Designed miniproteins, single chains, continued (5). Designs and how they scored, part 62

Each design is a single chain, and the fold is of that chain. pLDDT is the mean over its residues in the fold that is shown.

## One batch from the design tools (miniprotein)

Design m18143
Fold by ESMFold2-Fast:
Structure m18143 (fold): chain A 58 residues (1-58)
Amino acid sequence: AEEERRRRLREAAEQNKADVEAIWGPLTPEEQARWDRTYDAMIENALADSEAVRAARA
């Protein structure tokens, strides 16, 4: 389901953020907001691309 793919992409983004914080220290609120906006856009783009591929295979 699309929801499961979005969840996996979000979990991967959160894990990547945690890894960065472990190396460089905790993100500021401004950095946190920028990460959230950037990854939200990336997730939506990835889902749109996945839908296009799925439609071509259907």
Scores: mean pLDDT 73

Design m18144
Fold by ESMFold2-Fast:
Structure m18144 (fold): chain A 59 residues (1-59)
Amino acid sequence: SEAQQQEADRRGKAAAVRGLAAGDGAGATSGLNEAAQTSHGETRQRLLRGAEQARVAGA
């Protein structure tokens, strides 16, 4: 469970960094949402907030 949450957080951060560097808000949003699906609690909440921010920035 902890290892899965750490992996999800790492994947989400990687997707956000790649999206930011490429100007790809859709890719960042997609990656963060995928990561959120494999997590729960505060980690999921952070990833979902990041996905929403990426979506707004990409619009």
Scores: mean pLDDT 78

Design m18145
Fold by ESMFold2-Fast:
Structure m18145 (fold): chain A 83 residues (1-83)
Amino acid sequence: SSEVEKLKKIAEEAESPEEFKAKLPPSSEGVLLVDASIFKWLKEEGEKLAATYGFVDTVVAIFKDGKVVDVLDAPKSIAELAF
């Protein structure tokens, strides 16, 4: 619960995929709900997204048009699924 809020804040404040991954706990317990528009490095792509829901086991999940798409740890996968 509080860890989910911390993870969302890390996503909001990160300037790059590398910074985001570096700040993520290596074995988070729970789920992080994040949409792609929260990411600064996806801001140009994120403006095209209608993502409103998401979940992650330990990493970010991207959602587009209300559809769940898991992205585990590859920054390219996040950008690729988020546009």
Scores: mean pLDDT 48

Design m18146
Fold by ESMFold2-Fast:
Structure m18146 (fold): chain A 110 residues (1-110)
Amino acid sequence: MGERGERGREAARRTAEAGKKGIEDAKEGKSDYESGTAGGKGALKGGEDGLRRAEEAGDDERSARAGALGAGVGAGMAGMGAGAAKVAGGNPEGALEAARRAGEAAAEAE
């Protein structure tokens, strides 16, 4: 199997896992529950969609690009969720952590 495609799929999986963790961490936070959950859901969706597209791509190069794109979109969604939390006067930590992990995964997928 192609190395680039594997890295893309790994980036998408890591992004989905970061989103899932962000959602779980948000559930334990009293005041920041909804804002943290939104960011985590964004990262999870980006990662899952990226992985699905990477698996459907049919070649290593397109698989790598799809996975990396999914991770990047997930990181952006998590970042937006963190911003929303700040505007609402909440604690953005879960969404920021999800964005950081997704960003790292996307960078590794190059």
Scores: mean pLDDT 71

Design m18147
Fold by ESMFold2-Fast:
Structure m18147 (fold): chain A 61 residues (1-61)
Amino acid sequence: MWTPEQMEIFLKWLEEEMKKNNATPEEVEKAGKNLLAAISDPENQKLAEERFKKLLEEIKA
């Protein structure tokens, strides 16, 4: 499970990675807001971790 500090680091890292993958700044900001809202729910926090893991696999693929 994420601590609040880890969630902030994760979101910053995710935004930077999305920018590297040709996401626009607006898309990155929107995705960050949507992800933060989703992970505010306890059930969704675990799903966010799995989605992050999948994102890393997609970038490496």
Scores: mean pLDDT 66

Design m18148
Fold by ESMFold2-Fast:
Structure m18148 (fold): chain A 75 residues (1-75)
Amino acid sequence: SDTLIRIHKEIAAIEKSGDPSARLSFPRSEIIDFLSEMYQISRSKVSEMLRHRGPIPEDLSAREKLAWEDIRKYA
């Protein structure tokens, strides 16, 4: 979708900038949609990950770990 393309471009710009304080400018619901589609994880699971305040679980799949890292980095 158009929104997914724009989110991907903003992620690339954030990574290129090297600024650890940079965050996505998109509404939370659109970020959830993006992560759900990109990693093939349910919206409810992405929302759960966004609410989690502890360390990233070590027993997650590689895909789920990447989603969790993106969540913490961009949201």
Scores: mean pLDDT 71

Design m18149
Fold by ESMFold2-Fast:
Structure m18149 (fold): chain A 86 residues (1-86)
Amino acid sequence: SEREYTLDLFRVLAAVSEIYVNYEILKKKGKELSEEEKEKILKEVEEAVRELEELARRYPDDERFRRALEEARELLKEIKELIEKI
């Protein structure tokens, strides 16, 4: 339905925003975070990426969902690389 589609677009925005917020926290405060806190952030980012994968599967021909997933996967890669350095 149009309502479900619109809600799913807002879910994409929320998931991508959460990944960016966590990336900013890691960049600014990562060296001050415990290993437990870093693992929690990584888990939250991986969970957001999985949600975006499910949304992209639901709307396979919609470029907005595909682009958001591609962006989120690249951010997850950068976050994993950053965590290994800190």
Scores: mean pLDDT 88

Design m18150
Fold by ESMFold2-Fast:
Structure m18150 (fold): chain A 67 residues (1-67)
Amino acid sequence: MSNEEINKIAMEAAKKEGLTDSSDVNKVRQAARDAAEKNEPTKSEEEVKKIAKKAAEDEAKKLKEKK
């Protein structure tokens, strides 16, 4: 999974939750990246994309709840 794909997923998740802080956006991006890297060896590309998207959305919601 490419850096560009991870960045797109993270930005879309952050935008949905109204996150504009660069540190929050970076945390969402890191969550998506970590989830993708962990699952790439054992999952299909489509499954990895779904997992990365879910991880980004979960992290974005968690960060929104703190504010």
Scores: mean pLDDT 78

Design m18151
Fold by ESMFold2-Fast:
Structure m18151 (fold): chain A 79 residues (1-79)
Amino acid sequence: MKKEVAERIREAVRAGDYEKAIKIIEEAYKKGILNEEEKELGLEYVRLSEEADRAVDDFERAVELARQAEELYERFLKL
């Protein structure tokens, strides 16, 4: 189920395990749970979340990247 996949992706991202989040997305795509567009949105969410985590010394950039990641996650849930 797509909501369960989204929850697992978010849990992996919150744990800082971005590689696990990417694998969850790719496995869900291979199983037909996610389509190509949903896969791309999920991967972009993971990428922006990792960039936000790495930008901790630039709080303005970190906040903006985190906001963009949250927007992508909401779009992912609505697809």
Scores: mean pLDDT 80

Design m18152
Fold by ESMFold2-Fast:
Structure m18152 (fold): chain A 80 residues (1-80)
Amino acid sequence: MEEELKKAEEEAKKLEEEGRKSTPEEARRLFRKAGGILGEAKLKYGLAKGEPSSVVIDSVVEINERAEKLEKEAIEELKK
C-alpha cells in the first residue's frame, strides 16, 4: 500500500514536470491525470490504513484542489 502510494506520487510528479515543459493545453491534461492518480492512490491507502472516510475524502479534495490550481495557472499562461 505505501509502495503503491509512493509510485503514484512519483508518477504524478513526473506528469507535473512534463506538464510544466509542455504547451498550456497539454499541461492541463497532464495535471488532471496527475491529480487523478494521486487521488486514487490516497483513497486506497487511507482505506487500507483504516482512516475515517471523512479524512480520506479531505485528502482527495486537497489533491483535486491542487490540480485545479495548476490547471488555472496553465490557462492564464495560455491567455498570454
Scores: mean pLDDT 74

Design m18153
Fold by ESMFold2-Fast:
Structure m18153 (fold): chain A 62 residues (1-62)
Amino acid sequence: SLIEEKRRRPPLSMFDSLDASQEKKEMLRELGISDLEEAKEYLKLPMEVLERLLEGKKVMLE
């Protein structure tokens, strides 16, 4: 068992119902957002904010 299994990213297709670019959907997947309501809130943020959140998450995991 790998710790990454518990932090696995949701499939990109989960966000197909959301009105957003593939790039934003990929950022949500990388952030580990698995709830559609939470994903909708993050999609309201500009790409720069999502990139900063992803960068911060990667740093915190180290």
Scores: mean pLDDT 67

Design m18154
Fold by ESMFold2-Fast:
Structure m18154 (fold): chain A 72 residues (1-72)
Amino acid sequence: MDQRLAQQAQRILANRDQVLASLRAQVAKHPILQTFLDEFEAILADTSLSDVEKARKIQEAADKALELLEKA
């Protein structure tokens, strides 16, 4: 179990509204990021996932979104 992922998960959850606002602003500039925003909201809403699992899935979605953004 990675302690860094647990700490990152806590930071993301504590700043959920601020992170969502930032993502919505980026989607307005880059509509391709809508998929990432949808995945991010779905991961945060999933009560079956641990904080560590949420952090991992968010990181994977973010890496995918970065690749799409670089292609745009």
Scores: mean pLDDT 71

Design m18155
Fold by ESMFold2-Fast:
Structure m18155 (fold): chain A 67 residues (1-67)
Amino acid sequence: LTRADIVALMVRVGGLSEERATAAVDLAVANADLSPEERAALLVREMGLSPAEARGVVALAEGSGLL
């Protein structure tokens, strides 16, 4: 999956706007040195995502090879 595919999936199934999905993926990728749990916590703190939304972003980015 490309970055654009992940953003499209987050919009379609995660209920995020394209801008929020893009920012969340970019933040997760920029912090690839953190654990998946730490990246999810960062998304909750910095972007106000729910814990479920944050875990979804991290899981999709990892599964696609972006992380």
Scores: mean pLDDT 75

Design m18156
Fold by ESMFold2-Fast:
Structure m18156 (fold): chain A 79 residues (1-79)
Amino acid sequence: SAAQAFNERVVAEGYERVERILGIPAERLRRAQRDPSEQEAVAAELERRMTPERLEQLREAERELLEKYLPEAEAVAAA
């Protein structure tokens, strides 16, 4: 599990960033990943809350997350 621990950490931080930008609770995003009914509700909420400005903020957050975790991801993949 270093790969599992790494993935869980990246996913958790990703949900936290979505919560900060769109205001959808990270716990709700996490539940939607495992619950089809919540997934539909969350998809509708994402569509309702999405704006060009928020989309750009999400792209920036994704880039920051990739830059932060890419070296560790490469190390985990090489192990």
Scores: mean pLDDT 81

Design m18157
Fold by ESMFold2-Fast:
Structure m18157 (fold): chain A 55 residues (1-55)
Amino acid sequence: MEVIETEEGIKVVKNEDGSYEVYSPKGKLIAKTDDLSLEELLERVKLQKEKILKA
């Protein structure tokens, strides 16, 4: 399991099965996906960061 934290404290977790989970800085699960690459997921997180930070 690999964890990547953004500057804002958003956490992206890569699971052993290749799926990704996105958590707000407060630890709330925002999204789970197996259809996106890491690069695509990080770009989407960056575009929607205000919504994620409010969660």
Scores: mean pLDDT 77

Design m18158
Fold by ESMFold2-Fast:
Structure m18158 (fold): chain A 88 residues (1-88)
Amino acid sequence: VKPLSEEEKELVLSIISGEIEKIKAAKSLEEAKEIAGEVDPGLLSALEQINPRVLEMYLEARKKAVKAKSIEEMIKVFQELKEEVEKM
């Protein structure tokens, strides 16, 4: 697997941080799950072009987030994703 460049890591981490902020701004768990469940196809294409492994990890994190029992649990899923990307 090709390692991420510093620029690619920064971009991916920025995307994940943006999702965490949107989830934090949600007024209910249902709204947070809607945010976590909806993904821009252009974003998915961009992540795939950067690294297919990053896309797989992102989609798996999204799948876990929509099953979360609290906004805090959902935020933790994306924080763990950020840590995994940082290690790449």
Scores: mean pLDDT 81

Design m18159
Fold by ESMFold2-Fast:
Structure m18159 (fold): chain A 90 residues (1-90)
Amino acid sequence: SEQLAEEAERTQREKLRALEEELAAKVERLVERIGAENLREILAMAHAGTPDEEIVRRARELGMSDEDIADLLEVLATLRQLQAQGQLLA
């Protein structure tokens, strides 16, 4: 049982690393399109538990396109997935 748990933990850590790499690539693309300060503001709202509808409203106020908002929502989904996986490692 202990060896099986170690194998499961290794697979989970590898999956987290892949998600972190995907997140980094998407964040770099958003920074190029909307700027680091705007992305930082939106990520702070998401971390504070702001509803997606309010985040989308703020993104539009900051001049983000519908395409930028779609990419932003994918970044937020990946961040939430990483947070959930991190809790399983604890």
Scores: mean pLDDT 77

Design m18160
Fold by ESMFold2-Fast:
Structure m18160 (fold): chain A 93 residues (1-93)
Amino acid sequence: MDDLFRQTYLDLANAAAPGLDAAAELLRNGGSREDAEAIALAAIRAALDSLGYGDLVDDAADVFREMSKVNPLGVAVSIAISYAAQKMAEREA
């Protein structure tokens, strides 16, 4: 499971990376937190769909929204991706 979790985390993180980089760049350039969160959420949704885990999108989105209330954007993203990757690994184990 640990090796499978690592692989699913990397697959999901790499698939989401272009959109997550865009969200981070928007914040660095003085854009709103709400716009950056929308871009990051869209990136996570698209990455899950592209990997065949579209059924995890709503749960991952809920984790992201809850974690975004009390964490910096990068931390909320990391928690949501870790949550989704764990669910992906559990399905494949």
Scores: mean pLDDT 84

Design m18161
Fold by ESMFold2-Fast:
Structure m18161 (fold): chain A 82 residues (1-82)
Amino acid sequence: ARAALDAILAELEAKYAPQVAALEAANDTEALEALAREAARELIARAEPLLDTEEQRKVLEALRAVLAGEMTPEEARARVLA
């Protein structure tokens, strides 16, 4: 499970890192936030079948709430770390 998740994370980093670097150079904060939400959706979709624990599912649900605009990233972090 972890090896497959690490592979997904590496693929997403390779895919999104050049776009993040370009947007950071342009100082486009709104586009960076939009790209982060897109990357998070792709991570959720790919990681969901690999989640075996209730804690991992709790993290996934918190991320989905943030993407839906129902929760802030700070609230999601606090909920996951509780």
Scores: mean pLDDT 70

Design m18162
Fold by ESMFold2-Fast:
Structure m18162 (fold): chain A 75 residues (1-75)
Amino acid sequence: PEEAIEHARRAIEDGSLEHVVRAVVLGKKWQEEKFGIKSKATEEEIRAILEEWHARGVSARDLARMVLSGLESEK
């Protein structure tokens, strides 16, 4: 998950929603490969959810912190 973690860290640093999207997508792919679990969410659905939360006032940095916390809880 190192690449996903790096994108989350960049999103915290620069406030880029695109880095949050990439962190979630890469983290999902890593979990699917490691555990053989297929997520039902598409990249487009993930992007739409994150964009909606951002539009409702959740900052890209706060979204990135939530994603990073989730990635760091995985071994």
Scores: mean pLDDT 73

Design m18163
Fold by ESMFold2-Fast:
Structure m18163 (fold): chain A 98 residues (1-98)
Amino acid sequence: MKEEAIEALSKGDYEKFVEALKKMTPEEKRELLPYVLRFAAGALATDNKEEKQKAVRLAIEAARIMGDEELVRLFQEAMEGKPGAADRLLEYAERLEK
């Protein structure tokens, strides 16, 4: 399940990624959190609006499935273009990787 989710993310197959997330245990979902965060933060650092919107929407959905309300809010701020949102997401990712 975890490997399937990571592969779906790398291919941009967001529907398969969400399906895989729903089949995972809370522990497995937690292991994917750094991948989702880095993907969203990377997209937010680009000038490609379509890529940003797709990645942030996926990240918000993933955070909701994981039950992380703080992460949902951080991604919503990023989607709204709030200054420093990408930096705050990177700080959150670093905090979780400890």
Scores: mean pLDDT 72

Design m18164
Fold by ESMFold2-Fast:
Parts: C-alpha cells; structure tokens; sequence
Structure m18164 (fold): chain A 87 residues (1-87)
C-alpha cells in the first residue's frame, strides 16, 4: 500500500540522516542513498497509479506528495554527497 511505502521511505530517510550524522562508512551511506532512490521511484509510481482513479481533491494531494517527495529525496542525496566529499 501507499502508506507502507511512505513508512518505508521515511524510515530510510531517517536512517540515512543518522548514518551521515554518525559518520558511517562511505559504502554504507552510498548503499542507503541507492535504496532511498529506489524507494522514491516505487512511491512515485504508486502515487501516479492511485491518481488514475482518484477524485480531484485526492489527485491534488497526491501531486503535492510527489512534489514533497522529490524535494526531500534531492535534499537527502545532496547532503549525503556533501558529507562523502568532505571525508
């Protein structure tokens, strides 16, 4: 379900932020970034599929969810890349 995909994404987002803060090995941070990108793609696909049968109000909420997800993933990846470059 979308809720399960959202929970998994948020858990990975938090895990990546923790790995960066704790200065985890570069390989671990890279693996978390790759997994976050995969979960991002799966969640976007799920939102787009739901939009096909959604009401106008639900569609607007799903569009905002996609925009928020794109910004969150871009920010997390940029922070991870900056942390790796600083090592």
Amino acid sequence: SIEELEKRYLALYSELQRAIAERAPVAEIRALVAELRRQHEELVAAYRKEMETASPEEKAKLERSIENLERATADAVARAEAAIAAL
Scores: mean pLDDT 88

Design m18165
Fold by ESMFold2-Fast:
Structure m18165 (fold): chain A 77 residues (1-77)
Amino acid sequence: MKKSKLTASLEEFKKAAEALKESVLADLKARGALTPEIEKEIDELFAKLLKAGEAKDASAVQEEMDKLEALVAEALG
């Protein structure tokens, strides 16, 4: 385990969040589970996630990640 991975920079956080969003949207679209409502919720969750990351609010980041995981799990069935 690399200790540097425990202290991600804001730039690394934004890059990881954008990659995750693209991956989630692509997977949902490929499975026919992407609706306008789900896409909007994902967009809102990632906007809040990025804002929480900029504010260095680890609790808010975790809350939005938990919501994203729950939304994806429900959408995929």
Scores: mean pLDDT 76

Design m18166
Fold by ESMFold2-Fast:
Structure m18166 (fold): chain A 93 residues (1-93)
Amino acid sequence: SLFTTKPEKKEYDPEVVEIATELIDNSPLIQAFEKEELINTISYIIEELKKKNISVEEFEEEFRKIFDSLDGLTAQLAGLVLLVYKKYEEKKK
């Protein structure tokens, strides 16, 4: 799963990083992760979704299908990824 893979040390899309940073300040995941690690994880997942040509709508549909099987922290992380990806795509329109 993308949510269990440790992020690579690489440069991420700066616009994605900015949006993730803003959302993290209000996230309960801060207690489970360092802010920078969480930003890098979200940015990594979004870059992987982009590489695989997975749209926001496709990611949301798959998330809904597996939501009940996810643990609380993974569900929260997936929710943050979805919010960041939606805001990123909205800026392109």
Scores: mean pLDDT 72

Design m18167
Fold by ESMFold2-Fast:
Structure m18167 (fold): chain A 90 residues (1-90)
Amino acid sequence: SMAAERERQRKVLEELIKAAKEDPEGVLKLLESSLTSEEGKANARKLVEFLKNSTVEEVEEIIELAERLKEEGVSSEEIKKEVEKKIKEL
C-alpha cells in the first residue's frame, strides 16, 4: 500500500510540475485561493517558481531527502530547512 501511495504521489507531482511549467500563474492562483496566511502565500510563490524551473528528477531528489530525514526521526521544521537548503543548491 505504501509503495502504491508513493507511485500515486509521484504521478500527481509530475502533473503539478507540468502545470507549473505551462501555466505558472494559474497554478499560483489556485494555491493562493486555498491559503489564508501571508507566509503560506509566499511559500506557494516559491514552490511554483521552483517547480517551473525544475525537472521531475530534481523534485524527486528533494522528496527522497525529505522521506529519508523523516525516517531518521528529524523534526518537520528541520526537514523544511534541509529541503530549502537543497533547493538552493540545485
Scores: mean pLDDT 76

Design m18168
Fold by ESMFold2-Fast:
Structure m18168 (fold): chain A 62 residues (1-62)
Amino acid sequence: MKDIDLAFATMYATVAIRSIDKMSKEQLEKERERLTRLVEENPEDEVTRRALDLIEERLREL
């Protein structure tokens, strides 16, 4: 694992967690659609995929 990937994953996780907790269900669904499209455009982008996973987990908890 590259140090850059690890640092980026940590940074995005912190920002995503803070944002996800404050988002409404409708906002989470819109973000899920946006991230799904980004994953399809860049399937190698692990950061975007993890963000999508966090959004989907949050939606299941609501």
Scores: mean pLDDT 68

Design m18169
Fold by ESMFold2-Fast:
Structure m18169 (fold): chain A 99 residues (1-99)
Amino acid sequence: SVPTTPLLEEAIELEKELEEDPDNPEVRRRLLEVEIKILEELLEKIENDTLTPEDLARIFGVPVSSAEAFLKGLTEEKKKKLIEQLRKEIERLRAELAA
């Protein structure tokens, strides 16, 4: 187990608040902002080849061994597809935040 990033900790707390009051627009807005930042951090690390198994384990709350297995399977083609998917998800969340 590795320490959770501050952004992931904030996201978990906001998700709990949203479960208690699902119609709270301020909590929803803050959760979207934090989710965007987490995905942007992940995207930057993937694009710069700086993503470690420890980073992935910390962000997703999974064992380092699971993160290592994922990264071993991450071919250049799968990496390009993941980057495209992350960019699309970030734009989707930004559009939701702007609405």
Scores: mean pLDDT 76

Design m18170
Fold by ESMFold2-Fast:
Structure m18170 (fold): chain A 121 residues (1-121)
Amino acid sequence: EEEVERLLREAEELLRQARIDFGKTAFDTILTVAEVAERIPEVAPLGAETVKKLSEAIYDEKKMEEAINTLRELARKAGELDPEAAKRVQEALDNFEKAYQSYKEAVRRARELIEEAERLR
């Protein structure tokens, strides 16, 4: 059925684009964390942990809250040593949270399209 095929294709494209967009923001966030860890050796271990958790959260949303909390801790600790670096981490966190909300919305809309396709069968 043409309509079912169209809805499934739309859902697939929406998910593909959402993963690309979120992945780009997550990568930019990881780069910011790495730069801050290089600049402030005292937070390098926390920076490495943040990179690991962000990398895991990209593929497992159940780990997202922990990754965001670790990023917030990094911003706080970096702020004690370098307010400019803390501002960069905070901006990266804000962008990451916004990108994640956009990703979740895209996933929700794709699910609605798939459910509509199932109803038309």
Scores: mean pLDDT 84

Design m18171
Fold by ESMFold2-Fast:
Order: sequence, then C-alpha cells, then structure tokens
Structure m18171 (fold): chain A 88 residues (1-88)
Amino acid sequence: MEFDENAPSFIRFSRARGLTDRLLKVRSVEEALEILRGMNDIGLMAVENELLKRIKDEKVKEEFLNKMQSTDREERLRAIAETIVYLS
C-alpha cells in the first residue's frame, strides 16, 4: 500500500487503521515481516503510530519506542512484527 502525503488526512488515517487491522490478523512474526518489508517508510510510520495507540502497557510501549530508535531497518521491522503478534 502506497501512502500519498497529499491525500486528504481522513483517507490517510482510514488507510493506516485498515492496514494495521489487517496486520493484527497475522499470527506469526515471520508473516508480518514479509508484509512490512514491502512497505514504504511513510506506511511504516503510520503503522508504528497506530500500534502505539493500541499498546496499553507502558513498559511494552517504552520497549517498542526504544527499538524504533535503532538504525537497523530489520531490527525496527522485527519490533513492529513482534508488537503486531503481541496485540493479536
């Protein structure tokens, strides 16, 4: 899914939520990683923001944010995938 910066905000929010909802149906880290590797940076940021809204445990949220500080793209993707499975 391609995220257009010039798309109306309600469409961008709706698409990010729908994509995150579909990702939360995934039951394995490996399946989530395949989907995430195909996403652009804008799409990944949108998913990260939607996941942060859904994490209610402050320790889990802090660990997720710390992993998002990584310069390694694969480490960040794995953290997103693990969080998706945790919330599933």
Scores: mean pLDDT 72

Design m18172
Fold by ESMFold2-Fast:
Structure m18172 (fold): chain A 102 residues (1-102)
Amino acid sequence: DEIEKLLKELKEAVKKKDEKAFGKAYLELLDAVVSQKDLEKALKELLDLAEKYEKEENYKLASILYEISAHLARMLGLPQEFVDELLKKAEEAKKKYEEKLK
């Protein structure tokens, strides 16, 4: 799965604090979706993955995946309320990650 490969690259970049590798994998993910149908599929798969990591308490990856999902939703022209909901989920996951560091 191309999306899983790019998400794995994003994970590795985050672990290594490699902002350049993260940016490259993110842009490659956006470039890999060439049609509205592919973009909708990518959004669904990324949301499913974000929910999985949130349940596993991997809040850092859940936050990143919700942010990417919000960007894809915006590209699809989905309602602003849906985009805002995803951004709120990303912020909540980030706060849970930061709370665990206390």
Scores: mean pLDDT 76

Design m18173
Fold by ESMFold2-Fast:
Structure m18173 (fold): chain A 64 residues (1-64)
Amino acid sequence: MKPASEEEVRAAAEAARRGGLEAGSADGAQTIGDSAVHDVREAGGSEEQVRLVEEAGREAAAEQ
């Protein structure tokens, strides 16, 4: 399977961040972040790429 591109990882991080901010709750933001992490893993993302997306989701949840 082809590894996730930088563009794919960036798109997932943006989706996690924006969706998390729009969720209106920390719990909702966490769920959106988990979904973005799943997408990156399915795209063949590395452990480091997965962590970047997790951090984006966690930051969005912290802003709720």
Scores: mean pLDDT 75

Design m18174
Fold by ESMFold2-Fast:
Structure m18174 (fold): chain A 98 residues (1-98)
Amino acid sequence: MKEEEELRRDVEIRLAGYETVVGESLSERERELMEETFRLIVEGASYDKIREMLEGLSLAGRTAMSELWAEVYNTPEALEEKKKAEEELRKKVDERIS
């Protein structure tokens, strides 16, 4: 399943970058939630389930997963969640940079 491995690698790279800019690290529990969220996105679960899982993630994890969701489905709902997460991430970065 090379395509799934490529998506997983992209998420890990994006996540590492977002963790760095936010200054937060994911807990073991949150990494498990990200794995569950990844599976829900790849398996085509309902928008409600994916959105619920995203709310359980930190800003870094939520941003990485919302970007994956938008990349896989390219739906208005996924794009809106991506935009919200990216805007929150930008604000958090701006608060840290004097």
Scores: mean pLDDT 77

Design m18175
Fold by ESMFold2-Fast:
Structure m18175 (fold): chain A 108 residues (1-108)
Amino acid sequence: NEVIETLEKVKEQVEEAIAYLEQGDIDRAVELVREGELLANQAMLKSTNPEERHKLGLVSAMLGSNILAYAVLKVSNAPDDEIKRTMIKSLNRTREEIERIIEELKRK
């Protein structure tokens, strides 16, 4: 299942982004989140299956929300520790949602 393979790759990018944030490399983490968002969005646009489109679109939207939160915090001159905590919390929620979607798709 191509959608499951895409979601597993996006999940790996999210996990790697969390690891970079824990190391203090915010710029590399943001790059990985942007790559994951684009991958999920491109897969959504190529799919004609409504369920697959919805799930890929949800993941893309969640990752885009992460980038928006990062941008708002940077413009507000938030400390790196606040940016890191906010992004890690949001990315952990995104990872959990990707895991649920993968499990649901594997049941079919």
Scores: mean pLDDT 89

Design m18176
Fold by ESMFold2-Fast:
Structure m18176 (fold): chain A 91 residues (1-91)
Amino acid sequence: MKLIEPSKEAKELLKKAGITKDKVTYGEFVQALLDLIDKEGLLDPENPGIVNAEGSLLEKFVNGKKRVTLGELLQAFAEYLEKNGKIIEEK
């Protein structure tokens, strides 16, 4: 199983979503992200597949883009974690 030790910025996002663990699975991170999107009402009401990142913590992770698809957001986070976090493989 792959565990992710997130960067400082990713840890702050996880804490806002209620996760205080030092290491998370990719699935736990995705669930936290979806919970945060729901909690802050970031889904576009006219286009539910689009996330409004403007003015949110998510804006930092999507290079200041104001609107992204949910798929684009998940891809950007996966790439961010691989480049800026430590991925630990546990057998």
Scores: mean pLDDT 70

Design m18177
Fold by ESMFold2-Fast:
Structure m18177 (fold): chain A 63 residues (1-63)
Amino acid sequence: MKITVEVKDDGTATVTLEGGKTVTYQFPDVAAAKAGAEKLAEEARQLYEVRQQLAELERLRAL
């Protein structure tokens, strides 16, 4: 659930996920990089939570 976002002045956005996994994106400018990185971090957090809940729900529901 811990996601770190770093934006560089060349428009490069680096998103670091829990466990040290890093994904780098390039945007045309810093403003676009900040907006894009925030959206990606939010999506990554949502996917992580859904994955955790699905694993637990599948075990409980036996679907």
Scores: mean pLDDT 70

